# Designed miniproteins, single chains, continued (3), part 51

Each design is a single chain, and the fold is of that chain. pLDDT is the mean over its residues in the fold that is shown.

## One batch from the design tools (miniprotein)

Design m9749
Fold by ESMFold2-Fast:
Structure m9749 (fold): chain A 88 residues (1-88)
Amino acid sequence: SEIEREALLAESEASLLSMEVSILLKITEPSDEELRELIERLEEQIRRLEELLKRAEEEGASEEVLERLRNALEQLKRDREELEKKLA
């Protein structure tokens, strides 16, 4: 379905962002600017995933698709928290 294809794309985008978080966290002292820019990108993707999850639920997507979207969303929220801790 179209919603399933959109979900796969959003999950792929989320995975790439999580990889970028992992790379940045390997830098001993990332700049505040680098941390803020990545946090903003994570917040944008989190909003997109939340909107997509609501749409997928409304359109009756399979439980498998819904669970994968929820997992991607929770991963990005954890990634955001980890970056925010570096700013504190």
Scores: mean pLDDT 86

Design m9750
Fold by ESMFold2-Fast:
Structure m9750 (fold): chain A 88 residues (1-88)
Amino acid sequence: SKDNILNLLNKTNSDNDNKKNQVSDDFFNSVKDASDLRNELSKLVSKDIGNKIGAKLIKDAEEKTNKSLADIDKSLNDNTSLANSLLS
């Protein structure tokens, strides 16, 4: 879901104690399919000024999934769990 992507981005920003621009609901409301999501995630990665862990996780999710939005959400959830394990 879009909440999983937002949580991934916001949690990474919080964990690095950096105040970054948050992804708006309008961004996710514009996503229609897996291809659109990958393209929009690529744009977000390019705008990530100081959160390199978040950028890497988004890139890995993008590279490893060409499935439906539900499959992309699952991939991002799995990457979020991995990030949480690394920060523990």
Scores: mean pLDDT 50

Design m9751
Fold by ESMFold2-Fast:
Structure m9751 (fold): chain A 89 residues (1-89)
Amino acid sequence: SKTLKEVKKLVDEALREFEKAGTDPEKVEEVRRLVKETKKYIEELEKDPNNQEVYKKTLRKLQQLLDRAQEEGVTEAARLLELARSLLL
């Protein structure tokens, strides 16, 4: 769906904000892994939009990314991830 493509775009933009913020490279690599996992669940949800288990996993991964953005003080990443989460709610 157009919504799920926008969520994926916001997740990619959030990763760029972690990179721009001068976040520790080890922490950026952890975030990059979470982004990859999140995008995998979004792609599974694009193929089966009624899959409640994948939907819940997608929301949990977005929350994990948001928690990382708040923990690392990357305000713009947090904003983008909250927007991504709101599009699914």
Scores: mean pLDDT 87

Design m9752
Fold by ESMFold2-Fast:
Structure m9752 (fold): chain A 78 residues (1-78)
Amino acid sequence: SPLEELARRVLEALRPHLTPEQYEILQKIIDEALKESNGDLGRFMKLLLEKLKEAGIPEDVRALFAEAFSREYARLTA
């Protein structure tokens, strides 16, 4: 799905900025948010950000995620 491809690109773009543990946590959260969003982009983003905060992911890492998401989304919609 387009959301799954977007999520893959974002995770790959963030890989150099994450510890292995953070990468595994983000991958799990992305999978959960994709499943719970039922293809809705707005719901996906809301659930993702909420789950990242609940998992204790630092604000600077969450900001990097938001930047990567915006960048990869723009590439997919260009």
Scores: mean pLDDT 80

Design m9753
Fold by ESMFold2-Fast:
Structure m9753 (fold): chain A 94 residues (1-94)
Amino acid sequence: SEEFERLAELARRFLSQAELDSPITDELVQRLADRLIASGELDPDMPEDEKLALARRAILAAQIEDGVKALVQAVDSTIARQKKRRELLKKLLS
């Protein structure tokens, strides 16, 4: 999980939320790879395929993390709605 969290953080540092919410294109992967090289986070002497693979994994890690967060929020919202409905029913039946 530490490696996963590190990769997700790399993508979040160099991509906007709008870019992370978009489909993973070759252009987006190249953009992250270029930004990682420019920042010194990625070795410029690394093979191109390995650079792009790392960038793609970082974007995927951030998107998976966002998906899990959205799922947790959806569950919490459902619980809140069920509590509200229960309170309204109690008021109508009293």
Scores: mean pLDDT 86

Design m9754
Fold by ESMFold2-Fast:
Structure m9754 (fold): chain A 65 residues (1-65)
Amino acid sequence: MVEAETEYKGHKVTARMEGTDVTVTIDGTLSAAERQAAVRKAVQAALGKALKKVKEELEKLLEEL
């Protein structure tokens, strides 16, 4: 699981990744267009964080074997 917190127009936007599933939580109410932009920003942040985390975990596992 990986979580990334972003902000869009003063609203806290959290993207959570579990495998290929992405859940986005927005604190407060946004219009449909604003919600699309907020989701895109949060998902991009979560994907970058997930890739970095996977690399770090793989390196640790290989060194402990």
Scores: mean pLDDT 75

Design m9755
Fold by ESMFold2-Fast:
Parts: sequence; C-alpha cells; structure tokens
Structure m9755 (fold): chain A 85 residues (1-85)
Amino acid sequence: SMMDEVVDRAQTTSTFIRSTLDYMTQNGVSDSTMTDYVRDELRVLFSYTRTPEQRQAVVSVVMNQANTMSSDQQSMVKSVLDDVT
C-alpha cells in the first residue's frame, strides 16, 4: 500500500540519519551542521507525503527511531521534527 511505502521510506531515512549523526559526532562536526542535515533530510522525507495520515505516520516512525539514539541526538531530531511539522 502507499502507507507501507511511506513507512518503509521513513524507516530507511531515520536509520540513515542515525548512522550519519553517529559519524558526524565521531568526527567533531558542529551541532549547527548536524541540525541543518537533519532538517534537510526530514524536509525531503515529508515532501513525499500527500495526506495528514501519511505525515503523522512519518512523525511516529521518526520519533520511534529517535528513541534509539543518544540523548543529545534524540533532542536534536525531536526539536527539528517539531520545527518542520
């Protein structure tokens, strides 16, 4: 279904964001650069949504994935998510 595709995309993107944030943190990348990266990735992810239900599904997937991240990364992702929704 279209909803399954939206959820799969959100899951893949969120997993990639986590891996990229881990890499950036290990390499001393600034918080502002990491925040901009997350914002750009989430904006692209939401650009593929067409309904409020799909947008809410993306939010749920991203929030669930953020809960698997470090405290600082979780706060960053959740803050950006609030800004773009």
Scores: mean pLDDT 87

Design m9756
Fold by ESMFold2-Fast:
Structure m9756 (fold): chain A 71 residues (1-71)
Amino acid sequence: MIELSKEQIEEIARKTGMSVSQVQRVVDEMNRLGIDPLAFETTDLETIAKRTGMSVEQVQKVVLELARILS
């Protein structure tokens, strides 16, 4: 399960150009689906995009920043 501080969510939002609520939605869907930000497939990004109403490109930016923070 991905557990982030408020400061980490705000950092991802700033670095990706996304809102805090957009970052939170991606994290919530990853946790719901059991998707690992260090070991994800393109189809995982497509599923999150569909469920969050975000683009695949927006989801990918958030997931890559998550991978950077968690690695």
Scores: mean pLDDT 83

Design m9757
Fold by ESMFold2-Fast:
Parts: sequence; structure tokens; C-alpha cells
Structure m9757 (fold): chain A 60 residues (1-60)
Amino acid sequence: SEKEKEFEIELLEGALALAQAVFDWGNRQTPDDTELNARWQKRLAEFQEKVEKEIEELKK
């Protein structure tokens, strides 16, 4: 139903915000570990791409 799709989109948008917040927190704990931070940045980008694709699919 449309209401279920709207709820799923809201939940996925929330997941993106939480993932960013956790990543930002992690970077503050290990600012000098450039290799670790680069790997986490890549994982965050991959996660964001997957979630954005799911949101776009739900909007169809």
C-alpha cells in the first residue's frame, strides 16, 4: 500500500541519517587513521548508493 511505501521510505531516509552520524562519530575517535577512515568512507558511500536505489524503486 502507499502508506507502507511512505513508511519504508521514511525508515530508509532515517537509516541514511543514522549511518552518517555513526560515521562522523567514528572519524572523531580515529582522526589520524587515514586508511581506516578511507575504507569506512567507501563503505558509507556503497551503503548510501544501495539505500538510495531502494528508495527510488519504492517511489515507482
Scores: mean pLDDT 83

Design m9758
Fold by ESMFold2-Fast:
Structure m9758 (fold): chain A 86 residues (1-86)
Amino acid sequence: MPSLEELLGNLYRAAKRAESKEGIEQIKEAQTLLSEGDYEGAAEQVEKASELSKKKALERGDKETAKEVEEYGKQAVEKLKELAKS
């Protein structure tokens, strides 16, 4: 299973391919919140980043990037929610 760092890095690269400026900013905010131990806040920002980046990828006709964003975002949110329970 990829690490949270790998998942966020993959999500960032997919958002960059989608040209989702807002998605990229939400990923940066998630990384900041994660560094502060705010796992619930980080999960919310990842969910927003995934929605924005998926929308942008689909607008560009890039179904592959949209799928990658959804998959990496879902996995990152699941890991963050598990950390929040600890």
Scores: mean pLDDT 85

Design m9759
Fold by ESMFold2-Fast:
Structure m9759 (fold): chain A 84 residues (1-84)
Amino acid sequence: SRIDELLEQVRSLLATLPRDTVLDTSDVPQTDEDARILTIAVAIRALILGLEEAREWAEQVLAGSDDDEIERALEFLLSVLQRV
């Protein structure tokens, strides 16, 4: 699926970057939807990196997300990681 393809691309990029790489999230979300997509992207990154302190929060965020939101969040995360 598209989600599986994006997830593998994100995992591959995260594996090549320092674990402590800071995502540039300094852009103020223009809408509640933008803020939601950013939150989902942060949750996906935390789960991929195995950040145990964020695990419960991240799982709750993803449980409240649909496939379209997850796909958009993965595309956003991929675009941010490609700029590092």
Scores: mean pLDDT 76

Design m9760
Fold by ESMFold2-Fast:
Structure m9760 (fold): chain A 68 residues (1-68)
Amino acid sequence: SEELEARLLRLIQELGKKFGAEKASELGGLAATGLATDEKAEAAVAALEEALKTDDVDGAIARLEALQ
């Protein structure tokens, strides 16, 4: 979905501002593999949103890895 892709890009930008470009790139790369299905894309968006809310980047990485 183009809407989910746009949302992921926006979240990656916000993560880059908050946690730095390296962490944003890592999360973005993991989340991009979720774009294969809408269900995985929604789960990836949720994991990135959780990272922004909780400052738990490592937890978000673990969640995204579990989806693979």
Scores: mean pLDDT 75

Design m9761
Fold by ESMFold2-Fast:
Structure m9761 (fold): chain A 59 residues (1-59)
Amino acid sequence: MKEGDEAARYVLDTYGIDHRLSAAELRELGRATGIELPDSLVGHTAGQVAVHVGSLVAK
């Protein structure tokens, strides 16, 4: 089972907390982490996306 903390750390380590994610970067994160990321996160910072992925359960 994937841990949300590992996915959140991956986002922060890859992009940095202030980086604004494009739709393509969100899709790549979803593929890499196995977590569905909503289109509403497009243009949000990596810090905001990391909080969101840490709140999602991958089973």
Scores: mean pLDDT 71

Design m9762
Fold by ESMFold2-Fast:
Structure m9762 (fold): chain A 65 residues (1-65)
Amino acid sequence: MEIKALITALEDYEAKEEDELTLKKGEKIEGIILAELEDGYIVLLNLKTGEIYKIPKSKVKVEEL
């Protein structure tokens, strides 16, 4: 599933694993959601950098573009 979205951090989040992204409250990322995982993480492709990482869905606002 590929959904183009604007991701906004709702609060500061410190990455717990190497494949996670550290977020600052109010940070915005334009990307493509590649997957939603069973444990509440989303897999996001950053459209500016081409990097793929996972982010906890509960810590972000997802706005479909």
Scores: mean pLDDT 80

Design m9763
Fold by ESMFold2-Fast:
Structure m9763 (fold): chain A 85 residues (1-85)
Amino acid sequence: SRAAAEAEARRLLGETVSAMRLAYQASRDGTGTEELAQRALELARRLLDHVRRHLTPEQARAAERVLRDAEEAAKLLVEATRRRA
């Protein structure tokens, strides 16, 4: 159902945000940032794939923006950790 697809999209978005928060915390601690950033990107890609298959083109464009923002954040966090090492 559409409601189930929307609930799954919200779950994947929440997991993406949580994973990015963990990557940010790891970047402050100086270790494990790359692995956690990769996990956040994997979740953002799963969100986009799910939205493209089950929801509207407008919602897919929103998920594409989430992935782009996650990619940029991941890059900045990894680079910040490498500069500190």
Scores: mean pLDDT 86

Design m9764
Fold by ESMFold2-Fast:
Structure m9764 (fold): chain A 71 residues (1-71)
Amino acid sequence: MPTGEEYLAKAREAIRKAEEALRRGDLEAAQHHLDEAGNNIVGALSLGEEERARELAERAAKLGKELHQRM
């Protein structure tokens, strides 16, 4: 079972990959990485990492808004 720290690390990496995909205009890859980030954020929240998971959720939400505006 992943730890809260592992979930946070995976979410952060997925957010970085989503940012890179958006810069390339790869909307499908950006959506895939945002979905990965969301799953890992939920995992971190379920293990009590509320504040750090919330910060990552805010970053993911901003990227999701940009992606939605381009789709």
Scores: mean pLDDT 84

Design m9765
Fold by ESMFold2-Fast:
Structure m9765 (fold): chain A 64 residues (1-64)
Amino acid sequence: GEAAAREAGRAGRAAAEGRREEAVKYSQLHGDAGTSPRATERGARLGAEGRGDGAASANASGAK
């Protein structure tokens, strides 16, 4: 129902924040996996608010 749709929206936003934190931990574990907290945070935000068209590439965090 409508309540479920509202909660799904909340969960989606929370997932975007979780991705940012996971990126930091992932980078720490691998050291040089090519994942930057800044790049990953931007990618996560674009993936959450942007469309899959183009944003998917940014969500890949880009390699440094």
Scores: mean pLDDT 54

Design m9766
Fold by ESMFold2-Fast:
Structure m9766 (fold): chain A 69 residues (1-69)
Amino acid sequence: PSEEELDAEVNEALVLIHAAVSRIYLEKRGLADQGRAIEDEALRLYKEGKSVEEVIAEMDARTEAALAA
């Protein structure tokens, strides 16, 4: 694979790992549906070309909002 292809795979993995962590925290609070929605939204944003940093920031903001209720 090219360096660009490897970087893309690593970035996708980072998004997936962060999404999984957020989902687990929300599931622990009984907010599993919101956790899945945030995970789905993160993958959508990444596919739309947002940076890993932008996607993670959006996920963190949504997770904080969900936990604050």
Scores: mean pLDDT 79

Design m9767
Fold by ESMFold2-Fast:
Structure m9767 (fold): chain A 70 residues (1-70)
Amino acid sequence: MEKKEEILKKVKEAVEEAQRDGDVTRAFQRVLDILVEAGEFDKAIEVAKKLAQRDVTPEEIYEIVKEILD
């Protein structure tokens, strides 16, 4: 669906930007913001819970969001 694909595109862009800057915390903040802006508030909470459980890489952030949106 276009809405999910558009969210994932924005998440991927935010993760790639954070990888260039080395700022994983910025990627967390932007990803949650993207989900909230898209009206996926409940899914944003689930993503935040998973990100808070361990030290994740930017690649893992994208995979977590993709799994939760599926």
Scores: mean pLDDT 76

Design m9768
Fold by ESMFold2-Fast:
Structure m9768 (fold): chain A 99 residues (1-99)
Amino acid sequence: SEADELVKKALELSKKKDSNSFIEVTRLIGEAIERGDLEALRKLAQHPSLRPDIAVAGLAATPEQQRLAAEVMREVGADASFIETVLELEESEGAKKAL
């Protein structure tokens, strides 16, 4: 499936530990978040090594997409606090702009 190919590519890139590979992993996972691809996100979240990359990709997503990513992370027992902290900060900035 396309989800399995995405997971394979993300794992291969995450092993390289260079800035270009990090950018590409974040982009691939970010595109899955933007599509709301639950199958791909759940498969990615099963790999502990990719969970930080999911959290970082969530930073560029909309609040609705970030909540989806956090939910997938919670389903696998991963620490979703990074995404939840970003959502809280975005809500705080919205409140400051409304004042």
Scores: mean pLDDT 74

Design m9769
Fold by ESMFold2-Fast:
Structure m9769 (fold): chain A 88 residues (1-88)
Amino acid sequence: MEEEKEREQQRIEEAATLIFQYSAAKINNKEEEFKEKLKKEGYSEEEIKRIEEAAKRLDELIEEVKQGKLSGDEFTEGLDEIARELAE
């Protein structure tokens, strides 16, 4: 049970990191380079698509925070949900 929870938390943290890295790459016009890096690291096309979709959701949350539509707490909750969905 403890081992399972540790692996779940690690997957969520790794997912959140990938989402932020993908979003950063997209902002810097390096999205294609980042996708190629993920392919070389052994990520499947399906996994890369999920990361892309998750990064798009993160971009939407960031814009909503900038527009005053979302609080920092709501942003954190939304990011956790996106990361959990990507981790599974």
Scores: mean pLDDT 80

Design m9770
Fold by ESMFold2-Fast:
Parts: C-alpha cells; sequence; structure tokens
Structure m9770 (fold): chain A 81 residues (1-81)
C-alpha cells in the first residue's frame, strides 16, 4: 500500500464517520473522540486534532457536518490527481 493509497483510505473512513453523526455540527472534542475510536491504530489523537484544525479555518472549534463532508471530498480529489 502506497502512502497516497493509505491517505485516501483514511479520508474515506473519515467521510463515513462524519456521515454517521446525527448532529448538524461537529466540535473538535467530538471529532477527535470519534476519529480515534473508529480509526484506532490508524490515526493518533494529535493527528485527529490537526485534521480538525486544518478544516476549521475560522478557528471556532466547531464545523458544520455538511461543510466538513465537502472539504473531505475535495481533499480526496486533490490527492487522487
Amino acid sequence: MTSKEKTLSIIDKLIEIVKEQPSETISKKEFVKLVTTKLKGEITKVEAENIFDFFDLGGNGIIKKSHLLKLLEKSKKVISK
């Protein structure tokens, strides 16, 4: 498995995790907990925090679920170039 393939796999799993959330918004604390629980051994807590901060451009500590999904899909397209 290439590093690019591994990154794409992680993004696909992140999209699935985010889609499963019943809330319209996701906080940094909630995101980190979900990602580290669902992707145990694939992402560290620090990596999950960095991913959230990367998408939380406003620094509000909360992201709309629909917006986060769009950003993850865009990231997948960029990596797949």
Scores: mean pLDDT 77

Design m9771
Fold by ESMFold2-Fast:
Structure m9771 (fold): chain A 92 residues (1-92)
Amino acid sequence: MEALIAEIEKAVEEAAKKAEELGLKLAEAVKKGAPVEEVEKLAREFKAAVEEAVRKGTEAAKKDPELAELIRKAGEGAKEMAERLVAEAKAK
């Protein structure tokens, strides 16, 4: 029982960690006034990592529809934040 849960938990943790690292890089790039092309590239990588984290998280929460919905909404919010950061970079 615990081995399957541990594998799912590890996959979710790895996906979340990758999204966090890319999100921090995106925020720092915007803060430092990096070129728009760099911000757009980081935003695409961050959105892809968020989508993977949502996919793995919703698979782990398969028996909990409320938790799966919360995970999907969190992913949508993270993607919207990335789009706003790209818009801010383009405005400067």
Scores: mean pLDDT 77

Design m9772
Fold by ESMFold2-Fast:
Structure m9772 (fold): chain A 81 residues (1-81)
Amino acid sequence: MSEQEELEKKIEEAFREGKYEEAVKLAEEAEKKGLELSADTLSLVAMAALKLGKKELAVEYAEKAKEKGHEDAEGLLNLAK
């Protein structure tokens, strides 16, 4: 498994368990390492940030997901406003 795939799996698991701060932290770690997260994973991170009340961060990750072609990214952006 690649480092990217392992981090994406950890982000998905953290989100599923309600560990939203951990999901965001793992995504920030991936970005710091220059790893490209999938649109699906970026959308999960945007939702995690939104659940933490971090609307600006949620918008940032939702915009990144939209740039990578995620169909639901506009819905996440609307929820973050």
Scores: mean pLDDT 77

Design m9773
Fold by ESMFold2-Fast:
Structure m9773 (fold): chain A 75 residues (1-75)
Amino acid sequence: EKKSIDNLVKELEKAGIKVKVNSLEELHLKLAELLRERGIKLSDEESGSDTKDLIKTYLQKLVKVSKSKASKLIS
């Protein structure tokens, strides 16, 4: 549903990530690219989830990385 995709895209925008997608599959592929670009490691266990769960996991990892980078600046 478009509403679910819009909600996930909004959460990504709040984390500083802009994506333009028309489906959950496109969103999943775009998030996988962003994780690779940012050097974020995924476990095999996480990769076995369905598309919605993977998107949520990717979002959580992206948010954690942005906060970790901020912490390094104050050390």
Scores: mean pLDDT 64

Design m9774
Fold by ESMFold2-Fast:
Order: structure tokens, then C-alpha cells, then sequence
Structure m9774 (fold): chain A 95 residues (1-95)
């Protein structure tokens, strides 16, 4: 079941975050990435692939900005293509 597969992934994300927190390795950036990943999975559950894509694009833009890097048009297109591949892979695995 799609719901069961998504629930299992969400549980693994929560377990990994708890482990990182216990080890003193949980940064605000990792916490934000985990919350974004959970939002993407919920949008995939609801078949809202456009919103899933928007969440991933926002996270990539935020990561680039924190690294002091402006993405050019070619790099932005490559990021969009990779995000589309990730969403299609996730959709395939959850059925």
C-alpha cells in the first residue's frame, strides 16, 4: 500500500533525526531538510506532485544561498530535472 510505504519512510526520517539529536549532530539545516522531506512525502501521498516539486526546489535554492552560490540558468535547469527524477522514483517505489 502507498500509505504504508510512505508511513515507513516517515518513521525512518523521524528515527534518523532522533539519532542525530542524541549524538549532538542535529543542525537547524538538517532539521529543515527532514521537515521538507516529510512534506514532499505527504504531497506524493495526495498525488500533489507540483507542490512536492516546489518544496524540493525551495530547499535547493536555500542550500545554494547558504553556500554563497547563485545558480545560473543551466544549473537551475539541472536541479529541476533532478527533482523531477526524484519525484518519479518516489512515486514508482510507493506505487
Amino acid sequence: SKDKKIDEILKKIDEEIAKLKAEGKLTPDLEEQAEAAKKVLEYIRNNDLEKAKEVLEEMYKRAAKKAGKELDEEEQKEVEEKIEEIIEELKKYVE
Scores: mean pLDDT 79

Design m9775
Fold by ESMFold2-Fast:
Structure m9775 (fold): chain A 82 residues (1-82)
Amino acid sequence: DEARKEINKLYEEAEKAEKEGKREEAIELRARAYGLLVGALLSTDKSLSQKEREEKVRKVEEKARELLREGKVEKLPDLLAE
């Protein structure tokens, strides 16, 4: 599964960036990983249109970036429930 491999790669790169003190790079990588995860979950739901799936992914990425910049990493799992 290409999406799963890409998500895992982004998480590994984010952890490396964080250990190196590259906070903004780590934030962007984690936000993209969350967007891809939501996108993969929504891709199996045939009741949602392509546009609705894309809008949900975009919103998750935006919220993830905001939460990560604010240091509210504990709230990231809530994005998967939307």
Scores: mean pLDDT 75

Design m9776
Fold by ESMFold2-Fast:
Structure m9776 (fold): chain A 80 residues (1-80)
Amino acid sequence: MMTEEEKKAVEFVLEHLKEINEKLNIEGGELAIFKEEGAKKIAEYIKEEIGVELSAEKLKELVLEAEIEEGLALIERALK
């Protein structure tokens, strides 16, 4: 499972993704985190803002895992 630092970083990204993308001028909206350049910029921003060091690849994996869990919950809700 995620470390406390990894969880903090993922929660920060999911909570502030729109603000981060707009502040860093990252194209691709909510999917920008899953693109190489977007992931790199967001990982650097996390290091500067909250002091958590994650590779772009690791950050993408953690965010994708969290998004899949939320997506499954949304699909379950939509099918009811």
Scores: mean pLDDT 73

Design m9777
Fold by ESMFold2-Fast:
Structure m9777 (fold): chain A 85 residues (1-85)
Amino acid sequence: GKAEKVLNEGLEKLESLLKKNDVSNDDIINAVIDSLEKLGKLMGVPETIINMLIDQVKDALSLVPKEEYPSLLKKSLEKLIKTSK
């Protein structure tokens, strides 16, 4: 569905950024945040819940290596999908 497309597009964008040279951590983090906001708004998740998930993801990104970012993003996007039900 449309949510799955947004999830896949977000993951592909993040993986592409991780493979590029001269990409800042802020660019990577912003790509993750943009994906969460886009999916959350698409699914009608309340802004307070979207912001809570963004804060959780920001904290988690500071604790894990870059190789784990796609897995973390996927889990966060899946959590948004579950929260919208």
Scores: mean pLDDT 75

Design m9778
Fold by ESMFold2-Fast:
Structure m9778 (fold): chain A 81 residues (1-81)
Amino acid sequence: ELSLEEETLFVHISALHVSARNAARRLAESDPELAARYEEVAQRLDEAGKLLFTDFEKGKQLYNEALKEIRELDAEIAKFE
């Protein structure tokens, strides 16, 4: 059975995963190295979502790590304004 907390976290993971994949697609031709880093974050988010049902605390930790990494990648783009 899914708790409201597990369901809410899964929605956040899914939204961030879609965002990371869209960023990777947009950057694939102009900056393939940055696109690859967004793809790696998307894969980690997929694993975090799978862990929610077996190890909630570990899934939450991986989500927080992926969120931090996406913020760092977004900051690299913003640096060039």
Scores: mean pLDDT 80

Design m9779
Fold by ESMFold2-Fast:
Structure m9779 (fold): chain A 90 residues (1-90)
Amino acid sequence: EEIKKEFLEKARKEAEKIAETEVTKRAAELAVKALEGGLNPELAEEAAKAAAELYKLAEESSEEDKNRILEIHGIAVEAYQEAKKAVEEK
């Protein structure tokens, strides 16, 4: 439980570091929420909706914001995966 929270917290911190506007901060929240479905099957539907909302936000945003939103999503996923590997291997 606590270890899984650590993965999500790491993802949130890394995403928030580059989230400079209200739109990109929203994208960071949605990216982290989408990752929760991988840890808790009961949250899978909410996580799927968050992922869909993240993609819709990117599609409806300016080209500049869209690129930043996708970058934030990638950073959140990468931070989550690296935190998970660090715990599983050490």
Scores: mean pLDDT 73

Design m9780
Fold by ESMFold2-Fast:
Structure m9780 (fold): chain A 60 residues (1-60)
Amino acid sequence: SAKAEAIAEALVSLGFSKEEAEAAGRSAEESGATAEQVAQGLVDSGAITEAQGEKIVAAA
């Protein structure tokens, strides 16, 4: 889906592998999570900074 692809592209731009980014995008699509929820989860887990999370939201 366009949403899953947008999330994956944003994550790749932040240095995630294509496989990790595509898995995250697919997981978000399957769970119905918003881009904001995906970004917040990654920030809360320490995988990305809050500023990087804002870029994911802006891209999706």
Scores: mean pLDDT 79

Design m9781
Fold by ESMFold2-Fast:
Structure m9781 (fold): chain A 81 residues (1-81)
Amino acid sequence: MVPLPSPLEQKVLELIEKKGREKTTLADIAKELGVSQSTVRRALERLEKRIAERKAWYDSLPPEQKALYDFILKKLEESLK
């Protein structure tokens, strides 16, 4: 089962993409979000684990279901805006 990332995890991911992965440190993310470094570390570890599990599950799906799931997730995210 693939739970969606929390709002905090989503913000961490956005910052990583915005700053570039090579320049993204725990201290940098903590300062940007105004939270403790330990909070960011825990969120990042949980996010990485969740992404790895999600990718493994998603990649294991048949191509037809993979395309359908991708389409549904995209529409769901658009509806939540």
Scores: mean pLDDT 62

Design m9782
Fold by ESMFold2-Fast:
Structure m9782 (fold): chain A 86 residues (1-86)
Amino acid sequence: MTKEEIEEAKKKALELAEEGAEVLEKASKLTAEEVRKKLKELEEALKKKEKEEGPFSELEKLLKKAFFEIVEAIAKVLEEKEKKEK
């Protein structure tokens, strides 16, 4: 990876983190299970694209991993909120 590609990846990761915070507020109307279900559907769709279009670049794999980790973190926060409010 070039230094410029790494800097661009960092910028995109920060933008995803900011969008993740906004999605968390909107997702207060969604259950943690619905968020996890959408995550699984996205994983399967990406797996099909990888099989058809070929392997993703190392940069794309890192970005996708970061995205899924953020979505899982959001799902966990929603589960904690549901547990707290009961």
Scores: mean pLDDT 63

Design m9783
Fold by ESMFold2-Fast:
Order: sequence, then structure tokens, then C-alpha cells
Structure m9783 (fold): chain A 68 residues (1-68)
Amino acid sequence: MMSRADQLILSFLKLEFSDQPELVAEVEAALRAGASQEEVVAIVTRRAPHLDRAALTALVAALAESAA
């Protein structure tokens, strides 16, 4: 089962990338398979290369920390 941190990350991505259902679906599938935060950042960066990877990494870490 997805952790609370994974659910929070997924909820954020569903809100921010509502126009990119394929990105959201790939991240959801990866999280259900136990993907790390680094793997989530890699998926998002690959599908949305215009995003700052460092900022995205910091955001994902902050969301995971806030869920603890």
C-alpha cells in the first residue's frame, strides 16, 4: 500500500499536472510498485523536462517530510 507521503506526493502531482494524465498515471504506478522519491523526480523530469530538477527534488522531499 502507498505510504501517506506517497499519497501526498501523488495528490500534489494530480493537482499540478491535471493536463498531463499520462505523467500522473506513470508516477502512480511507480509509487504503487515502491518507487523512491528519486525515481518519482526522474519520471516527472523525463515527462516535463522544462521543470527545474533541483526545485522538484526539494519539493518532493518537503512533501514527504510534512507527511511524517
Scores: mean pLDDT 80

Design m9784
Fold by ESMFold2-Fast:
Structure m9784 (fold): chain A 57 residues (1-57)
Amino acid sequence: MKEEQRKKAVELGNKYHDAVFDPSASVEEIEKLRQEAIEASKPMAEEGREYARKLAE
């Protein structure tokens, strides 16, 4: 498993957490961070599939 990708998922989760508890953060910003955290936390098998497809294009 790639450490870099796991670190990125954790970092995005932390940003989302911070935004939720920041009263100045907009709903749109929180939703965007939530989506990014979900994408980063997808199963490794699915990430491998999408990565392979992107390389083929």
Scores: mean pLDDT 70

